# Ledger of designs, part 1: designed miniproteins, single chains, continued (5)

Scores and structures below are computed, not measured.

Each design is a single chain, and the fold is of that chain. pLDDT is the mean over its residues in the fold that is shown.

## One batch from the design tools (miniprotein)

Design m16001
Fold by ESMFold2-Fast:
Structure m16001 (fold): chain A 65 residues (1-65)
Amino acid sequence: DDDIRAGRASVETMSLRKYQQTKDELSKGDPLDAALGSAQALEDAQNLARRNSDILTQLIRQQQR
């Protein structure tokens, strides 16, 4: 349970870090391109977090069995 919780937090932290890194890199160029790239990076991070949340829920159900 703790390992699964740590895994979820790690993926969430990694996704936020990649989002911030992409945003900072794009901010050096065109502001419109930076906004579009940041939105896409955020969406990708949210999709990754959602998939891991679903896996965590399934594992909890298996343990409660």
Scores: mean pLDDT 63

Design m16002
Fold by ESMFold2-Fast:
Structure m16002 (fold): chain A 108 residues (1-108)
Amino acid sequence: ALSPEQIAELKERLKEILASHGVAVPEDASILEIVGLLTDAADGLSDEEFAALAREMAEAARELGLDEVARLFEEAVRALEEGRPVSEARRLFHEGLRLLAVEAALGE
């Protein structure tokens, strides 16, 4: 469903987010590879650092018009804000990453 232009913009946005969390992305990385790096990064982050990543991902997905992906990341952020278990927020975040990989794969 993503255009080549949307995929290019998504890749640059995800690289910026990962760089802000200390993760370098290879120049030729696919969205699937970048999603793998995001998954690994999220699993290594403290609950506070994870909350920051979840907010950044929700904002990026919303700006790019990835409405269903954005909804899942926004639900993860809301779970954290409502004091729900961090494990539930992390599960919602992983669902969002899986959907992002599927939507990007259709355009690559």
Scores: mean pLDDT 84

Design m16003
Fold by ESMFold2-Fast:
Structure m16003 (fold): chain A 89 residues (1-89)
Amino acid sequence: SMTEEAIKELEERAKYAREKAEKYKEDPEAQKLYEQAAKDLEAGRQAAAKDPAGALTIARVALHQADRLIEEGDELYKKYEEEKEKKKK
């Protein structure tokens, strides 16, 4: 069903965000954004499960917002690595 597909996508994206939080834990600021994305995706999953008719819309909004947080986390981690490299020179 469309609801089951939406829930699976939210679950998979939440797992991805949690894996990024663990991988990039050296930068606590980036880690917080990935952890927030995972929490927002889990909230979206719960909301989609409670509203099957709205599940696709809920999933699209949650995925879009989480993708923004993940991108912000990626940008912060990139800056962290650049600053780390500058200090080694």
Scores: mean pLDDT 85

Design m16004
Fold by ESMFold2-Fast:
Structure m16004 (fold): chain A 82 residues (1-82)
Amino acid sequence: MIQEIQDVTARLTSLLNKASEKIRQQTGDQQAVDSGKQRLLQNIQDTTDQAIQYAQDPSKLAQAQQLLQQLKQLAEQAEALL
């Protein structure tokens, strides 16, 4: 489970970097792109940290699995938009 959470997070970060680069090339607005990217990275990191914390607690494995599914869905949605 922890490895799966880390793998999905790495994939999301990669997808976000690709999306940000495409938008930057189209708009030329570096500041707006960087601000949006930083906000999304923070949200991904917060969700990942919470999922890992729950995965370490046997009583909260169901909650960890729910957050893992949420991260997977976000990755699939992000990939579909690229």
Scores: mean pLDDT 77

Design m16005
Fold by ESMFold2-Fast:
Structure m16005 (fold): chain A 80 residues (1-80)
Amino acid sequence: KEELEKEIEEIEKKIKEVGERFAAALAAGDREAAREAALELAELMLRGAIAKAKLEGKEELIPEIEAKVAAEREAVLAAL
């Protein structure tokens, strides 16, 4: 459990960093940089959600989490 908690903390820290980069790129009108940051953010969010599901013993929810993150990623990329 402690290893999963540390992994989640590292992922959350990276999500914050990439999220700030995404917001900055979007504010600057840099569509390509925003798209790159959005893809990285989606990957981090997926990894964090999977780690949390494992920590909570809800691994059966992983396919649903994967589908939801994939749909959100497609929506963000289409908006850019």
Scores: mean pLDDT 80

Design m16006
Fold by ESMFold2-Fast:
Structure m16006 (fold): chain A 99 residues (1-99)
Amino acid sequence: AVEFGVQSGMLRIVIGVVRLHDDREENARLIQLASREAKETIEEILDTLDPEQQKKAEEILALLDQAERLAPTDVDRAVALLDQAADQLDALSKELAAK
């Protein structure tokens, strides 16, 4: 729960920075780094989740993977995917805190 909240916050900070930057190459690097860090955190705790939570985590991993792949060629779409991933991480974090 706490780890997912931290990753959601980090993704939102990166989205904010990228939206204020005009350097496409640097923006792509930031998106890729943020996506990799979030994926590593999710993967490390994936086996501690119940099957329904694992499915939700796998959906978030897919969004992060797509954002990382698109970052060099379509930064706007990559940012949209990070925003969606951050929202889903926040929802999963709240669900874990409630159970």
Scores: mean pLDDT 81

Design m16007
Fold by ESMFold2-Fast:
Structure m16007 (fold): chain A 82 residues (1-82)
Amino acid sequence: NSSQAASLSSQGYTLAKHGKWDDATKQVQQSTDLAKTGTNKQSLQVALQNGKQTVKIAKDKGDKDLQKQAQQLVKVVEQKLS
């Protein structure tokens, strides 16, 4: 469900802003799994933006696991929007 992917991506980004790295990583992973079957372009665009912002936070803080998972979300969503 693309709307759930968008919601989970937003939750992951919010958790990342608060330094809750493990929880952020789990939400981003779940968002990625749901985005693989998502078809709603607007919801997928929201997930893409949250993913990109989460990559920036992860890079700034040096969390490599969150960075990899957020980059995977971005990749999956960009492929769906192409």
Scores: mean pLDDT 86

Design m16008
Fold by ESMFold2-Fast:
Structure m16008 (fold): chain A 87 residues (1-87)
Amino acid sequence: SVEDQVEELARLTEEIVRALVAEDFARAEALFGQMLASPLLSPEERARLAALYDRALAATTPQERHDALNALMVEVQRIIDRRRAEA
């Protein structure tokens, strides 16, 4: 269902954030690949998420990483809100 896919997308987002904060880049990459495979995502949404993920990887300070991860979480939430409104 859409709700099951929304819950999976939210779970993957939380796990990606935890992995990036822990600097477990191998785990983050695997989880991000799973996120991009979500059937909820349009090609344009996948491109935006990839850009935000790359921004988080490029962060050199804790504050820059925090800001990048917040932007990623906000974009995922916007996608979730759109899919729920369409259901």
Scores: mean pLDDT 87

Design m16009
Fold by ESMFold2-Fast:
Structure m16009 (fold): chain A 118 residues (1-118)
Amino acid sequence: SDWVDALLAAADELATRHGLTAAAERLKEAVRLLAEGRPEGLELARELFERAVAAYEARIARETDPERRERARVGLAALRAEAARHPGEGELSATLALLQWLVEEGMSAAEIEALLAA
C-alpha cells in the first residue's frame, strides 16, 4: 500500500541522511508488523512515538526563547492530536517528523538513538 512504501522510504532517508540506522530499522519493523495486521506493530509504533515525544519535550524544556518554546509546544500538541486519529500509521508518521525536528535542533544521531533505546 502507498502508506507502507512512503513510511519505509522516509525511514531509509533518516538512516542515509542522518545516520539514524537503528531507529530506521525499528520504524521499518513497526511498518511491516502493522501491514501484516500484527498487534505488536501498534505497540512498537506507540513505544517509538512516546519516546520521540519525550525526547522533544525535554528539548522544548531547555528552550529559553518563549516564542520559540510556545511554537514548539503548539506544533507538538497538533502532531500528537493528528497521530491519535490514526493509530499505528499516524504514530509512525509523527515519530518520523519528531526525529527530523530533533536533528534540526542540533541533536547528534548517537543522542537521538540513545533516547529511542531508553
Scores: mean pLDDT 87

Design m16010
Fold by ESMFold2-Fast:
Structure m16010 (fold): chain A 72 residues (1-72)
Amino acid sequence: KAELLRAIAEAAAALGGEASALAARLLRAQADALEGRASEEELAALEAEAEAHRHLEAAAVEAARRAYREVL
């Protein structure tokens, strides 16, 4: 499951642009959290950063969904 999230993150990063980069960072952080490697503080900081950039959120979600379909 964590490996799948990392593969999706790499695919999202390959799309280029700020929205895809944000999606890749969020997916990697979720993968690290599933493996117990991310602290709650690191996740909270990343979520706060995502909230500050919420205008990119819809595009980042769509980029992640496209990458997810390509991996599956």
Scores: mean pLDDT 66

Design m16011
Fold by ESMFold2-Fast:
Structure m16011 (fold): chain A 60 residues (1-60)
Amino acid sequence: LEGEELARARGENAGRAAAELAGAGPDGMKQGIEAAYRHALENPEAGSADLLAAGLRGAR
């Protein structure tokens, strides 16, 4: 995976994990995935912990 495709995969993975940790429903999971994906696009060097944190903020 490259560029946007990699960011999408990382965002989906981190956002899904964040939503599960937060006990979020389907809408929260969608928001978490979107937040993690955006963070990955804006910060290509971001690690898994950074993406998880972004996903947790989105899954609120």
Scores: mean pLDDT 80

Design m16012
Fold by ESMFold2-Fast:
Structure m16012 (fold): chain A 91 residues (1-91)
Amino acid sequence: SAEEVREILKKHLPGSEEEKEAFIQELLKVDPNWFERVAEAHDYDLEAIEKHIKEAVEKMIKEKLTAGQLVLLLTEELEFRLLVEAVERAV
């Protein structure tokens, strides 16, 4: 669910509770349906979602990315995943 994806992101984000909530609000300004899109693209596999979010957050911290840049990174990876699945279904 969207709430489970939100909690996974919050678990891996650095900083205080207030800083995590501020980041999530900025992310939702970019894409208000982002948590549902992430859940759907991973077929609600919470283990796969947590791995993907953890890796993306680690890259965000290392490269000092913004919330919008994190959304873009995860969206591009999501779109690639959906493209691969569509090609696999076509053959």
Scores: mean pLDDT 72

Design m16013
Fold by ESMFold2-Fast:
Structure m16013 (fold): chain A 90 residues (1-90)
Amino acid sequence: MDELYALLRAVARRELAALGNTDPALVDQVADQAFAWIMQQLQQAVTDPQLAARLQAAYQASQSATDRPDARAIMAAVYQLYQALVAQAQ
């Protein structure tokens, strides 16, 4: 959980800085919104096989994109968290 949030916050800070915005409150807001949305999708994916299949496809696509290490790291953390939620539900 903490690893995914830290990655989202780091990416938000970098992208906002590239747009000329260094407001830490906005960085935290963007990271919080992204994390909440991801958690909602993961909870739904535990019981929705179509959403689970889309998540698996997105994860595989991210792993083949070797030129985007931040996207790979985020998707790996998201997929690991999804697997942990499925294990807890069993």
Scores: mean pLDDT 78

Design m16014
Fold by ESMFold2-Fast:
Structure m16014 (fold): chain A 62 residues (1-62)
Amino acid sequence: GPGAEAGRAGREAYLAGGDAAAIAAAMQKGTSTPEGAARAGEYLARGDGGHAGGALARGNSA
């Protein structure tokens, strides 16, 4: 779903050496739900960009 593209963008930003704020911005651009964004933000706050991307890719559905 749309969260998969957001997750991919966030992961690419992370792998390119982006800061947590840049990763969060990239993910939010593609996020359709507050829940997906909230989970991604939580993982980013913990320094876990990979899990943040996964949360957006999968976590939007319920």
Scores: mean pLDDT 60

Design m16015
Fold by ESMFold2-Fast:
Structure m16015 (fold): chain A 69 residues (1-69)
Amino acid sequence: SEAESARALMRDAALGDPENTAGNAEGLIRKLYEAGFLEAMEAVARTAIELNPEAAAAVEAALRQAKAE
C-alpha cells in the first residue's frame, strides 16, 4: 500500500540521517498530500515522530503547511 511504502521510506531516512528527519518528513508529506494519499501522509508524520520525537513540532508544522498549500 502507499502507506506501507511511505512508512518504509520515512523509516529508512530517519535511521540513516536522524538529524534531517524533519526535512525528509516535510518533503514526503507535501508530495503525498499533492498526490491525494492522505493516509500515507499521516503514516509518514507518525513514523517520523515515533523514531525522532524531537522532530514532532516541525512535522506538525509541515502537515499544516501542506494543507494550506
Scores: mean pLDDT 81

Design m16016
Fold by ESMFold2-Fast:
Structure m16016 (fold): chain A 71 residues (1-71)
Amino acid sequence: ARARAEALLAEARALVAELRRLGADDYASQMEKVLAELEELLERDPEAALVLLENLHRQIRGVLAELRAQA
């Protein structure tokens, strides 16, 4: 659980960096705050963090795909 959650956290941060490159700075800033909270949760409960990171990663990917289609 922990290793997979850490990988998803790193991937989500890379996607947030891509959101900033596409000009979605406000959304990227909001996602950075959520990811920081999930990083804290990962230290306490890696299994709960994994579930939430999988859901958040999917949401960020959806937004990024839409922005890439418009760019």
Scores: mean pLDDT 82

Design m16017
Fold by ESMFold2-Fast:
Structure m16017 (fold): chain A 100 residues (1-100)
Amino acid sequence: AAAEEARRFTDNLVFAAQKTLGDPEASRAVLRAAGIAAASHPGRVEGAERVARTALSNPENAQLAVDELEEAARMARKVDPRAGERLERLAEELRRRLEE
């Protein structure tokens, strides 16, 4: 049940990310929502990753995705250090891709 709910939530956010690719401010809002969800619910970390990777389909959103994931990691570390570490590793991976 919880896993199915997490999957549905992820699919909805990925859809929103795809629809907002051409609008950086709307894309930021979707990324922030995914990050906040991941920080509050460890099962949502995969969702935040998929939303961030979707946003990267528009290169203009790349730095914004990194920034929102780093903020999510900082928030998550206060509640669940392991969730924060996972989000930090995702942000680091995406940051390296920007440096290519």
Scores: mean pLDDT 76

Design m16018
Fold by ESMFold2-Fast:
Structure m16018 (fold): chain A 55 residues (1-55)
Amino acid sequence: REEEIRRIAGMSDEEKGQLLRELQQQQRYEETGEASAARIRGDDVAMARHILRGL
């Protein structure tokens, strides 16, 4: 936790922005994936794209 924060703090602003974006994508994918895993796997990528675009 604190170690992770220190690691991020040591990054450049550019790297921080990229990491944050990736984490947001991963989080949305994971939340959506939990619900969609029982339905359609192929739709996960499309849904993640749509959510990212909306944000």
Scores: mean pLDDT 58

Design m16019
Fold by ESMFold2-Fast:
Structure m16019 (fold): chain A 90 residues (1-90)
Amino acid sequence: SREEMKKLLEELVKVISELLKSPEDIDAVRQRLLALLKKIKEMFKTFSQDEREEFIEYFRKLLLADPDISEAEAEMWVNFLKSLDKSVAE
């Protein structure tokens, strides 16, 4: 479960990086993004608040480690994941 979440976050960063490179099949990449976000949202419901905060920090570190993702872009995606987390906590 925890390892599955980390793998989903790693895959999410790869899909984000691919989108930023303007892929030829942008619709396929967008469908992968939406499927990943749905899985992440559902899996977030199974974790404690502390574990969700740990995953958000892990995601931030993954984004900042990617040379194709700017600090500003990383912040936008972290804020998006935080909004997704807040939607499942309420």
Scores: mean pLDDT 79

Design m16020
Fold by ESMFold2-Fast:
Formats: C-alpha cells, sequence, structure tokens
Structure m16020 (fold): chain A 87 residues (1-87)
C-alpha cells in the first residue's frame, strides 16, 4: 500500500540518520559521552519506530503528515543529542 511504502522510506531515512550520528559520535566523543548518547539515540529510535507502526493504521494523507513529523522530530532530537555529547 502507499502507507506501507511511505513507512519503509521513513524507516530507511531514520536508519541512515542514526548510522551517521553513531559514526560521528564514535569518532568525536569519549567512551562515556558515546555511551550516554547511544542510549539516548536508541530510546529515540524505539519511539520513532512505535510512531511509524501507529501511522500504518492511519489514512494515507494523515499517515504522510505523521511520518514527516516523526522524521523531522527524530532529526532535530538526534542533532541535539550529538551536540550535547560533543560539548
Amino acid sequence: SEVEELAKETERRLLQLYAEAVTRLRAETDDASFAAASKAISALLQEAGRRIKEALKLPVEEARRELERTLEEFAQRLDEIVAQAKA
């Protein structure tokens, strides 16, 4: 379905952002900061996954809005976690 394809694309983009963030954190922070940030990012990814699953139950137009919002919020929170870990 269209909603399933939107969800798959959202998951793909979230996982790409996650992988890039983890790579940067590993290169740019100490072990303690990396561990704390990784825990926060894992919780964020789990919540995003839950929201994507809920969006699958919505009509296509509402699912698109919820998936876009989920991706935008995930990206913003990821940037905040990375910035805090590097401080």
Scores: mean pLDDT 87

Design m16021
Fold by ESMFold2-Fast:
Structure m16021 (fold): chain A 61 residues (1-61)
Amino acid sequence: MKVLHFDIPSGATAEEVYKAVKEAIAKEKPDKVVASTTDSEEIKKALAEAAAEAGVELVIE
């Protein structure tokens, strides 16, 4: 099982997070993504969409 740990950059937009995590998933091909805690609903949605499109499990700390 391959786990990708993704730290959300300070000041990143939801679009930037979506692109970054999608590229990381494509490169690493993980079974699971563990993302750092965020209060942004837009960023949470971007993470969920990218993970769902790739068929990868998402965990937000």
Scores: mean pLDDT 80

Design m16022
Fold by ESMFold2-Fast:
Structure m16022 (fold): chain A 105 residues (1-105)
Amino acid sequence: SMEEEERRGIEELRNNLEEVLEAAEKGLEAMKENPDEPRFGAFVVLSEEEELAKKIIELAEKAGVEVTVVSAKSLREAEELVKKAFEEWKKKGVKKGLVLVRLEE
């Protein structure tokens, strides 16, 4: 069921915090390599992981990547908010962007 899939996704977010940070560092580094290529990324963090969220934002700012922070109550809502942000950035001609989604349990 969708509820079981969401529960597993949330458990993965809790267990893989270091992997999320490493993925953010690698993704933001890759964005620097091709400045003219439009590239958008998203990271979902649990709302309680304030330090991880702050580190990701700081990395994005240092990389010169546009950041938006949104809150979601489910992984499904997170996906929809990310898609909306990417479409808005495409319309505005933004080249590099990161959506940080804070997942509220």
Scores: mean pLDDT 77

Design m16023
Fold by ESMFold2-Fast:
Formats: sequence, structure tokens, C-alpha cells
Structure m16023 (fold): chain A 118 residues (1-118)
Amino acid sequence: SLTLADLEANLGKILSVPLEKIDEEVKRLIEQLKATTDRNVQLALLAFIVTLLIRKTNSVNEAAKKLSELTGVDLPDVETLEELIRLAYKALTGREPSREEVVVIKSMVEYMLKLLGL
């Protein structure tokens, strides 16, 4: 039921959730990701999840630790945004991302972080 147009329409609302509600919003987005079969919707949801975790923690590595906490999946330490994206993709979908999918997600995350002044 969730469409790419729904995510675009709610971009500002999702990105501006209060800091204390980021964990709840990330859990909501994870459930929506699990419920969708649309690949483009999955990539957009992954970009939102990663962006919100970075906003919450102000660190790629701390974002990975927070994702481990929220999913119950042990994730290794990460140094780069690209490593975080690959691990998040695998943890949340059970699949390895293509290089092209990582580039798309990274571009969306970088754009959204720029909108947040991060």
C-alpha cells in the first residue's frame, strides 16, 4: 500500500521527527520495508532509515550500533556511509545490495543529510 509518491509527499515530515521519536519512526519504516515488494520503495525506505539513524547518533558507527539494537542483529563496526548502507540493506532485506543500489541509497542519504544541515 505504500508508494514512492507517498514517501516523496512525506519527506519533510519523516526527516523532521523529534529526536526522542526517531527510534519509533525507524521501527515503523523497517516494518513498511518488510511489507513492500517494490524495489524502489525499499531503496527509499533504506535511505530514510540510514538518514534518521545518522541524525540520531551523529556518527556512522553509532548509527550501525543503534540499528543492531533495534533489529537484534549483531553488526560489525563501520567506518564509512557505504559500509553502513550495505549492512543495513542486508540486515533488513536478507539480500546483498548491488553496487548500483548502494550508489542510489548513498545519493539519497547525502541529499537528505544536506537538507538537515548535517
Scores: mean pLDDT 89

Design m16024
Fold by ESMFold2-Fast:
Structure m16024 (fold): chain A 108 residues (1-108)
Amino acid sequence: SEKEYRESVMLLVQMQMLLIGEVTELEVRLKQGTLTQEEAIARVQRLTEDTMSLLDKAKVPESDKQAIQQIFDDLLAQIQTSSPAEIVELFLQTQKQIQAILEKFLKS
């Protein structure tokens, strides 16, 4: 229904705002020299879990959820051996990939 569509869109907007906020915080802390690799990894892991939870509530198609989960799984594998600066850059790339999938869903 139109109401269910609007509710899904609002949840996806909330998710995007959380992703943008976390990326901004990571970039600020990196510039301040206060971001450790362990903290960056833990923050990305938590944000991944929170993002997937919001996608479940938004009733995003299972195929799109699986594609986004794979993007996060690939990110989490790469960040285990990455510096804090590399983690921030990888997360920015991941955010763009997720946005492209969600834009396709929203235009459908």
Scores: mean pLDDT 80

Design m16025
Fold by ESMFold2-Fast:
Structure m16025 (fold): chain A 78 residues (1-78)
Amino acid sequence: SKQVVLDYLLSLLEGYKRGEIPEEIQKEISEIVSKLINGEPVPLTTENGETHNVVLSEDEVEEILAEVHEELGEKEKK
């Protein structure tokens, strides 16, 4: 689901300040986003240890990108 993808992407950003995000994390986010835009399934593990193969619509991808960009833009500190 969209929520699983959003939760995973936000978890990758957890503990980092804007501008301090490691290149490895930025690359991982970029690769996931690229797969989502292309309609490719992304295997993501939830907090309960369940793995879901997620495919999103264009609207859902745009919503996730907006949320991730908002998180990166608003948070200097967590």
Scores: mean pLDDT 70

Design m16026
Fold by ESMFold2-Fast:
Structure m16026 (fold): chain A 88 residues (1-88)
Amino acid sequence: MEVIDPSALSPEALALLEEYARGLEELLERLKRGEISVEEARERARELEAEFRERAATLPPEQQELVLRAARQMREIFEAGLKRLEEE
């Protein structure tokens, strides 16, 4: 898996990634509690990704590449989490 150094990220880029990760974690927690369906979790995740990409587009090009790479990894972890919860 690709690893990024958080110190390479601007404060704005780091905050954006932290917000995105928190949003995905909240969806997994809500799914664990039976508050939303897997389908709803995926739909909300798509909305979060669209919002993230729009905000990432305001960053310098070098920061955009780093945050988009990290976001792809976070989404893969999220999808693995959904699969695990579907199997439980």
Scores: mean pLDDT 80

Design m16027
Fold by ESMFold2-Fast:
Structure m16027 (fold): chain A 61 residues (1-61)
Amino acid sequence: MSVGAGISDGKGALFIATPEGIEVKYFENLEEAAEAGSKISGKSPEELAKSGQEAAKKYGI
C-alpha cells in the first residue's frame, strides 16, 4: 500500500493506492491528512507530505 498526504483545493488530502485504484480522502488541513496517513502506513507526517506533493503533481491534484 502506498500513501501520501498533500493539499487539494485548500483542504488536506490523503492519497491511498489500493487494488481498486487511487482513493482520495479529504481532511480539514494537511496536518490531519498526514496524521491519518501516518497511522495507516507507519510513515512520518513529513515523509507523507513529501510523497503527497509528488503525487499531487503527478495526478494533477
Scores: mean pLDDT 72

Design m16028
Fold by ESMFold2-Fast:
Structure m16028 (fold): chain A 113 residues (1-113)
Amino acid sequence: MSQEESEELIEKAKELVRKKYNTDEEISLYVTTEKDPDDPKDVVGKFVAKSKTIDEEIPIYKKDFELIAKDFGVKSLEDLLPNQLPYVIALGAMRLAGEDLNFKSVEELKEKM
């Protein structure tokens, strides 16, 4: 995967968040693998979206992540390479935007973005 493809996916994710909140603010998107002891066993991490007016955290579920993990041949969020992490960020942005996460591969996810 090229750096250009990764950057495009991040920009599309940021635009989904901006559209959801009707804002043109600079959006910071990232993923954290830190878990609270009270998190459900099927939560593998959290997607975070921040701007001047946005401060949103949503869970990344094992079910949703396993599709990405299978395509990249990784076992956990921590095993993702920097150029693979944008797909998890896109997944989180789509979930935050209320998009249907019914896709079968990272290629289908990329096409839906």
Scores: mean pLDDT 77

Design m16029
Fold by ESMFold2-Fast:
Structure m16029 (fold): chain A 85 residues (1-85)
Amino acid sequence: MLSKEELEKLVDGIFEEVLKAIEAGVPVEEIKKAIEQMVKELEKTQGREVAIEFVKKLLEKMEKDPRVPKELVEHVRKLLEELES
């Protein structure tokens, strides 16, 4: 089971990779797909609750950073809605 500390570390690492991808000019559509795949794998391996917490923490960081495109923030918000279904 992934601890809360390990989850926070994972969120920090993925958020940094998202920022690097944006700065490198990776298409937002590819970043969306990468996040979706990560969330799906987390749900499968760690469970839905861990996936929900990951997406919530990632969304909070993305909303606070002006470097993140609004389209990407909205996509991550939709992923959270789907997980909470």
Scores: mean pLDDT 83

Design m16030
Fold by ESMFold2-Fast:
Structure m16030 (fold): chain A 100 residues (1-100)
Amino acid sequence: SLAEAEQRGLRAARLLSEALKGKEVTDPVTGLKAYTPTISPEEALERLRELARKAMDSGELTPQEALAVIRAAIDYFRTQGKISDEEAEALLAEAEAEVA
């Protein structure tokens, strides 16, 4: 149904949002919790691959949907200048092999 397709899209969007969230750190001086404003591409992609694998295993995402989320994250980092085109291609090839 259209509602099921919409729900899968929302799950994919949540996965991407979670992967791009900065690390929680505690400031040793103030004791306040803070989030790193940016997360490294490597860290974000590792988190996303773990979340995507769990979503595939639970049936929440198809392999194609999981790959699309990973591809979107790779393209995001490439367009932000955080990874090279060569690095993006290598990361995509690794992700395709993982979900195959």
Scores: mean pLDDT 68

Design m16031
Fold by ESMFold2-Fast:
Structure m16031 (fold): chain A 76 residues (1-76)
Amino acid sequence: SHAEWEEAIAHLRQLAEQVIELARAGQLSRAQVEELLRQMEALLQSLQADPSVPAEYQAELAEIVQAFRQRAEAVL
């Protein structure tokens, strides 16, 4: 349903923010930061490749992916 996809996109945005915050917090080693960012990138890639994502949400998903990649580069 539309409501389920809106919630999923909102949660994905929150997760991306939390991952960047965790990467910046200084509690993780470089290797742990790289692994965390790699796992998030893999999740985002699998979602972009998923044909079940409605067309209406594809643009928002692409924006989330782009923003995450830019911020991940800034952390490393």
Scores: mean pLDDT 83

Design m16032
Fold by ESMFold2-Fast:
Structure m16032 (fold): chain A 88 residues (1-88)
Amino acid sequence: SEKVSELAKEAVEELKKYLSEDKAVEILTDALFYAKELIEEGASIEEAVEKAVEKVKEEYNLSEETAELLKKGVKKILEVYEEEKKKE
C-alpha cells in the first residue's frame, strides 16, 4: 500500500530525531512485526501497539520520548493496514 509506505517513511523521519536511520527502520520493522502477530492472535490494534512498543522499548533500551513516537507511527500504520484489509 502506498499510504502505508508513506506513513512508514514519516515514522522513520520522526524517529530519526533520536535514532540513526538504520536503527529507526529496524525498530519500526520489529514493532510492526510484533504488533501484527498480536493482532493475528486476536488482540485489538490498541492492545497490540502498546504491547509491541513496550517489548521493543525494553529490547532496544528506548527513551520514553522515542517510544511515544514509535507508538504513534505504528498505530497509524496498523490502522490504515487493517482498514485496507477489511475492504477486500
Scores: mean pLDDT 84

Design m16033
Fold by ESMFold2-Fast:
Structure m16033 (fold): chain A 87 residues (1-87)
Amino acid sequence: DTIQRIMQTMDDIRAIAAQRNMPGVVSTTDRMQTIVPQVTDQQTLQRVQGDFDTARDLFNQGSPTSVTAASMIMVGVDVDMDMELSK
C-alpha cells in the first residue's frame, strides 16, 4: 500500500520532470523505482512517502528555488533508504 503510493508519486515526479526537460530528475526517479520496493521498514516508508509528496508539489511549482528544494529532498530520501537497507 505505502510502496504503491510512493511509486505513483515517483511516476508523477518523472512525468513533471520529463515535461519540464529535467533529464537528471528523470534518471534519479528511474533509479529510485528499483530501490523503493526493497525498503521494508514501515517508519522509513512513511517518511519517504511524505518527502516524495512534498518533492512532487515543489517540482510541480517549477520555480528554480522550488526545483532546488525538491532535488535536495530527493537526495535526502535516497540517503534515508540506503541507510535503512544497510541496517
Scores: mean pLDDT 80

Design m16034
Fold by ESMFold2-Fast:
Structure m16034 (fold): chain A 60 residues (1-60)
Amino acid sequence: PSDEEIEEGIADIVAGVAKWLARQGKYDEALALLDRQASRFTGKAREVLEEAKAEIEKEK
């Protein structure tokens, strides 16, 4: 797989953990995780984290 595919896979895992935290009512922790990790990614992988952040903020 390409580096981009690997990064997207890692971003999906990070987004999944953040969404799990949000379901536990830990919205601030979920958003902090996404913000901290976002600087590590670019392109499609970054978009995955930004989409997760928007979903969590909407649920709050």
Scores: mean pLDDT 79

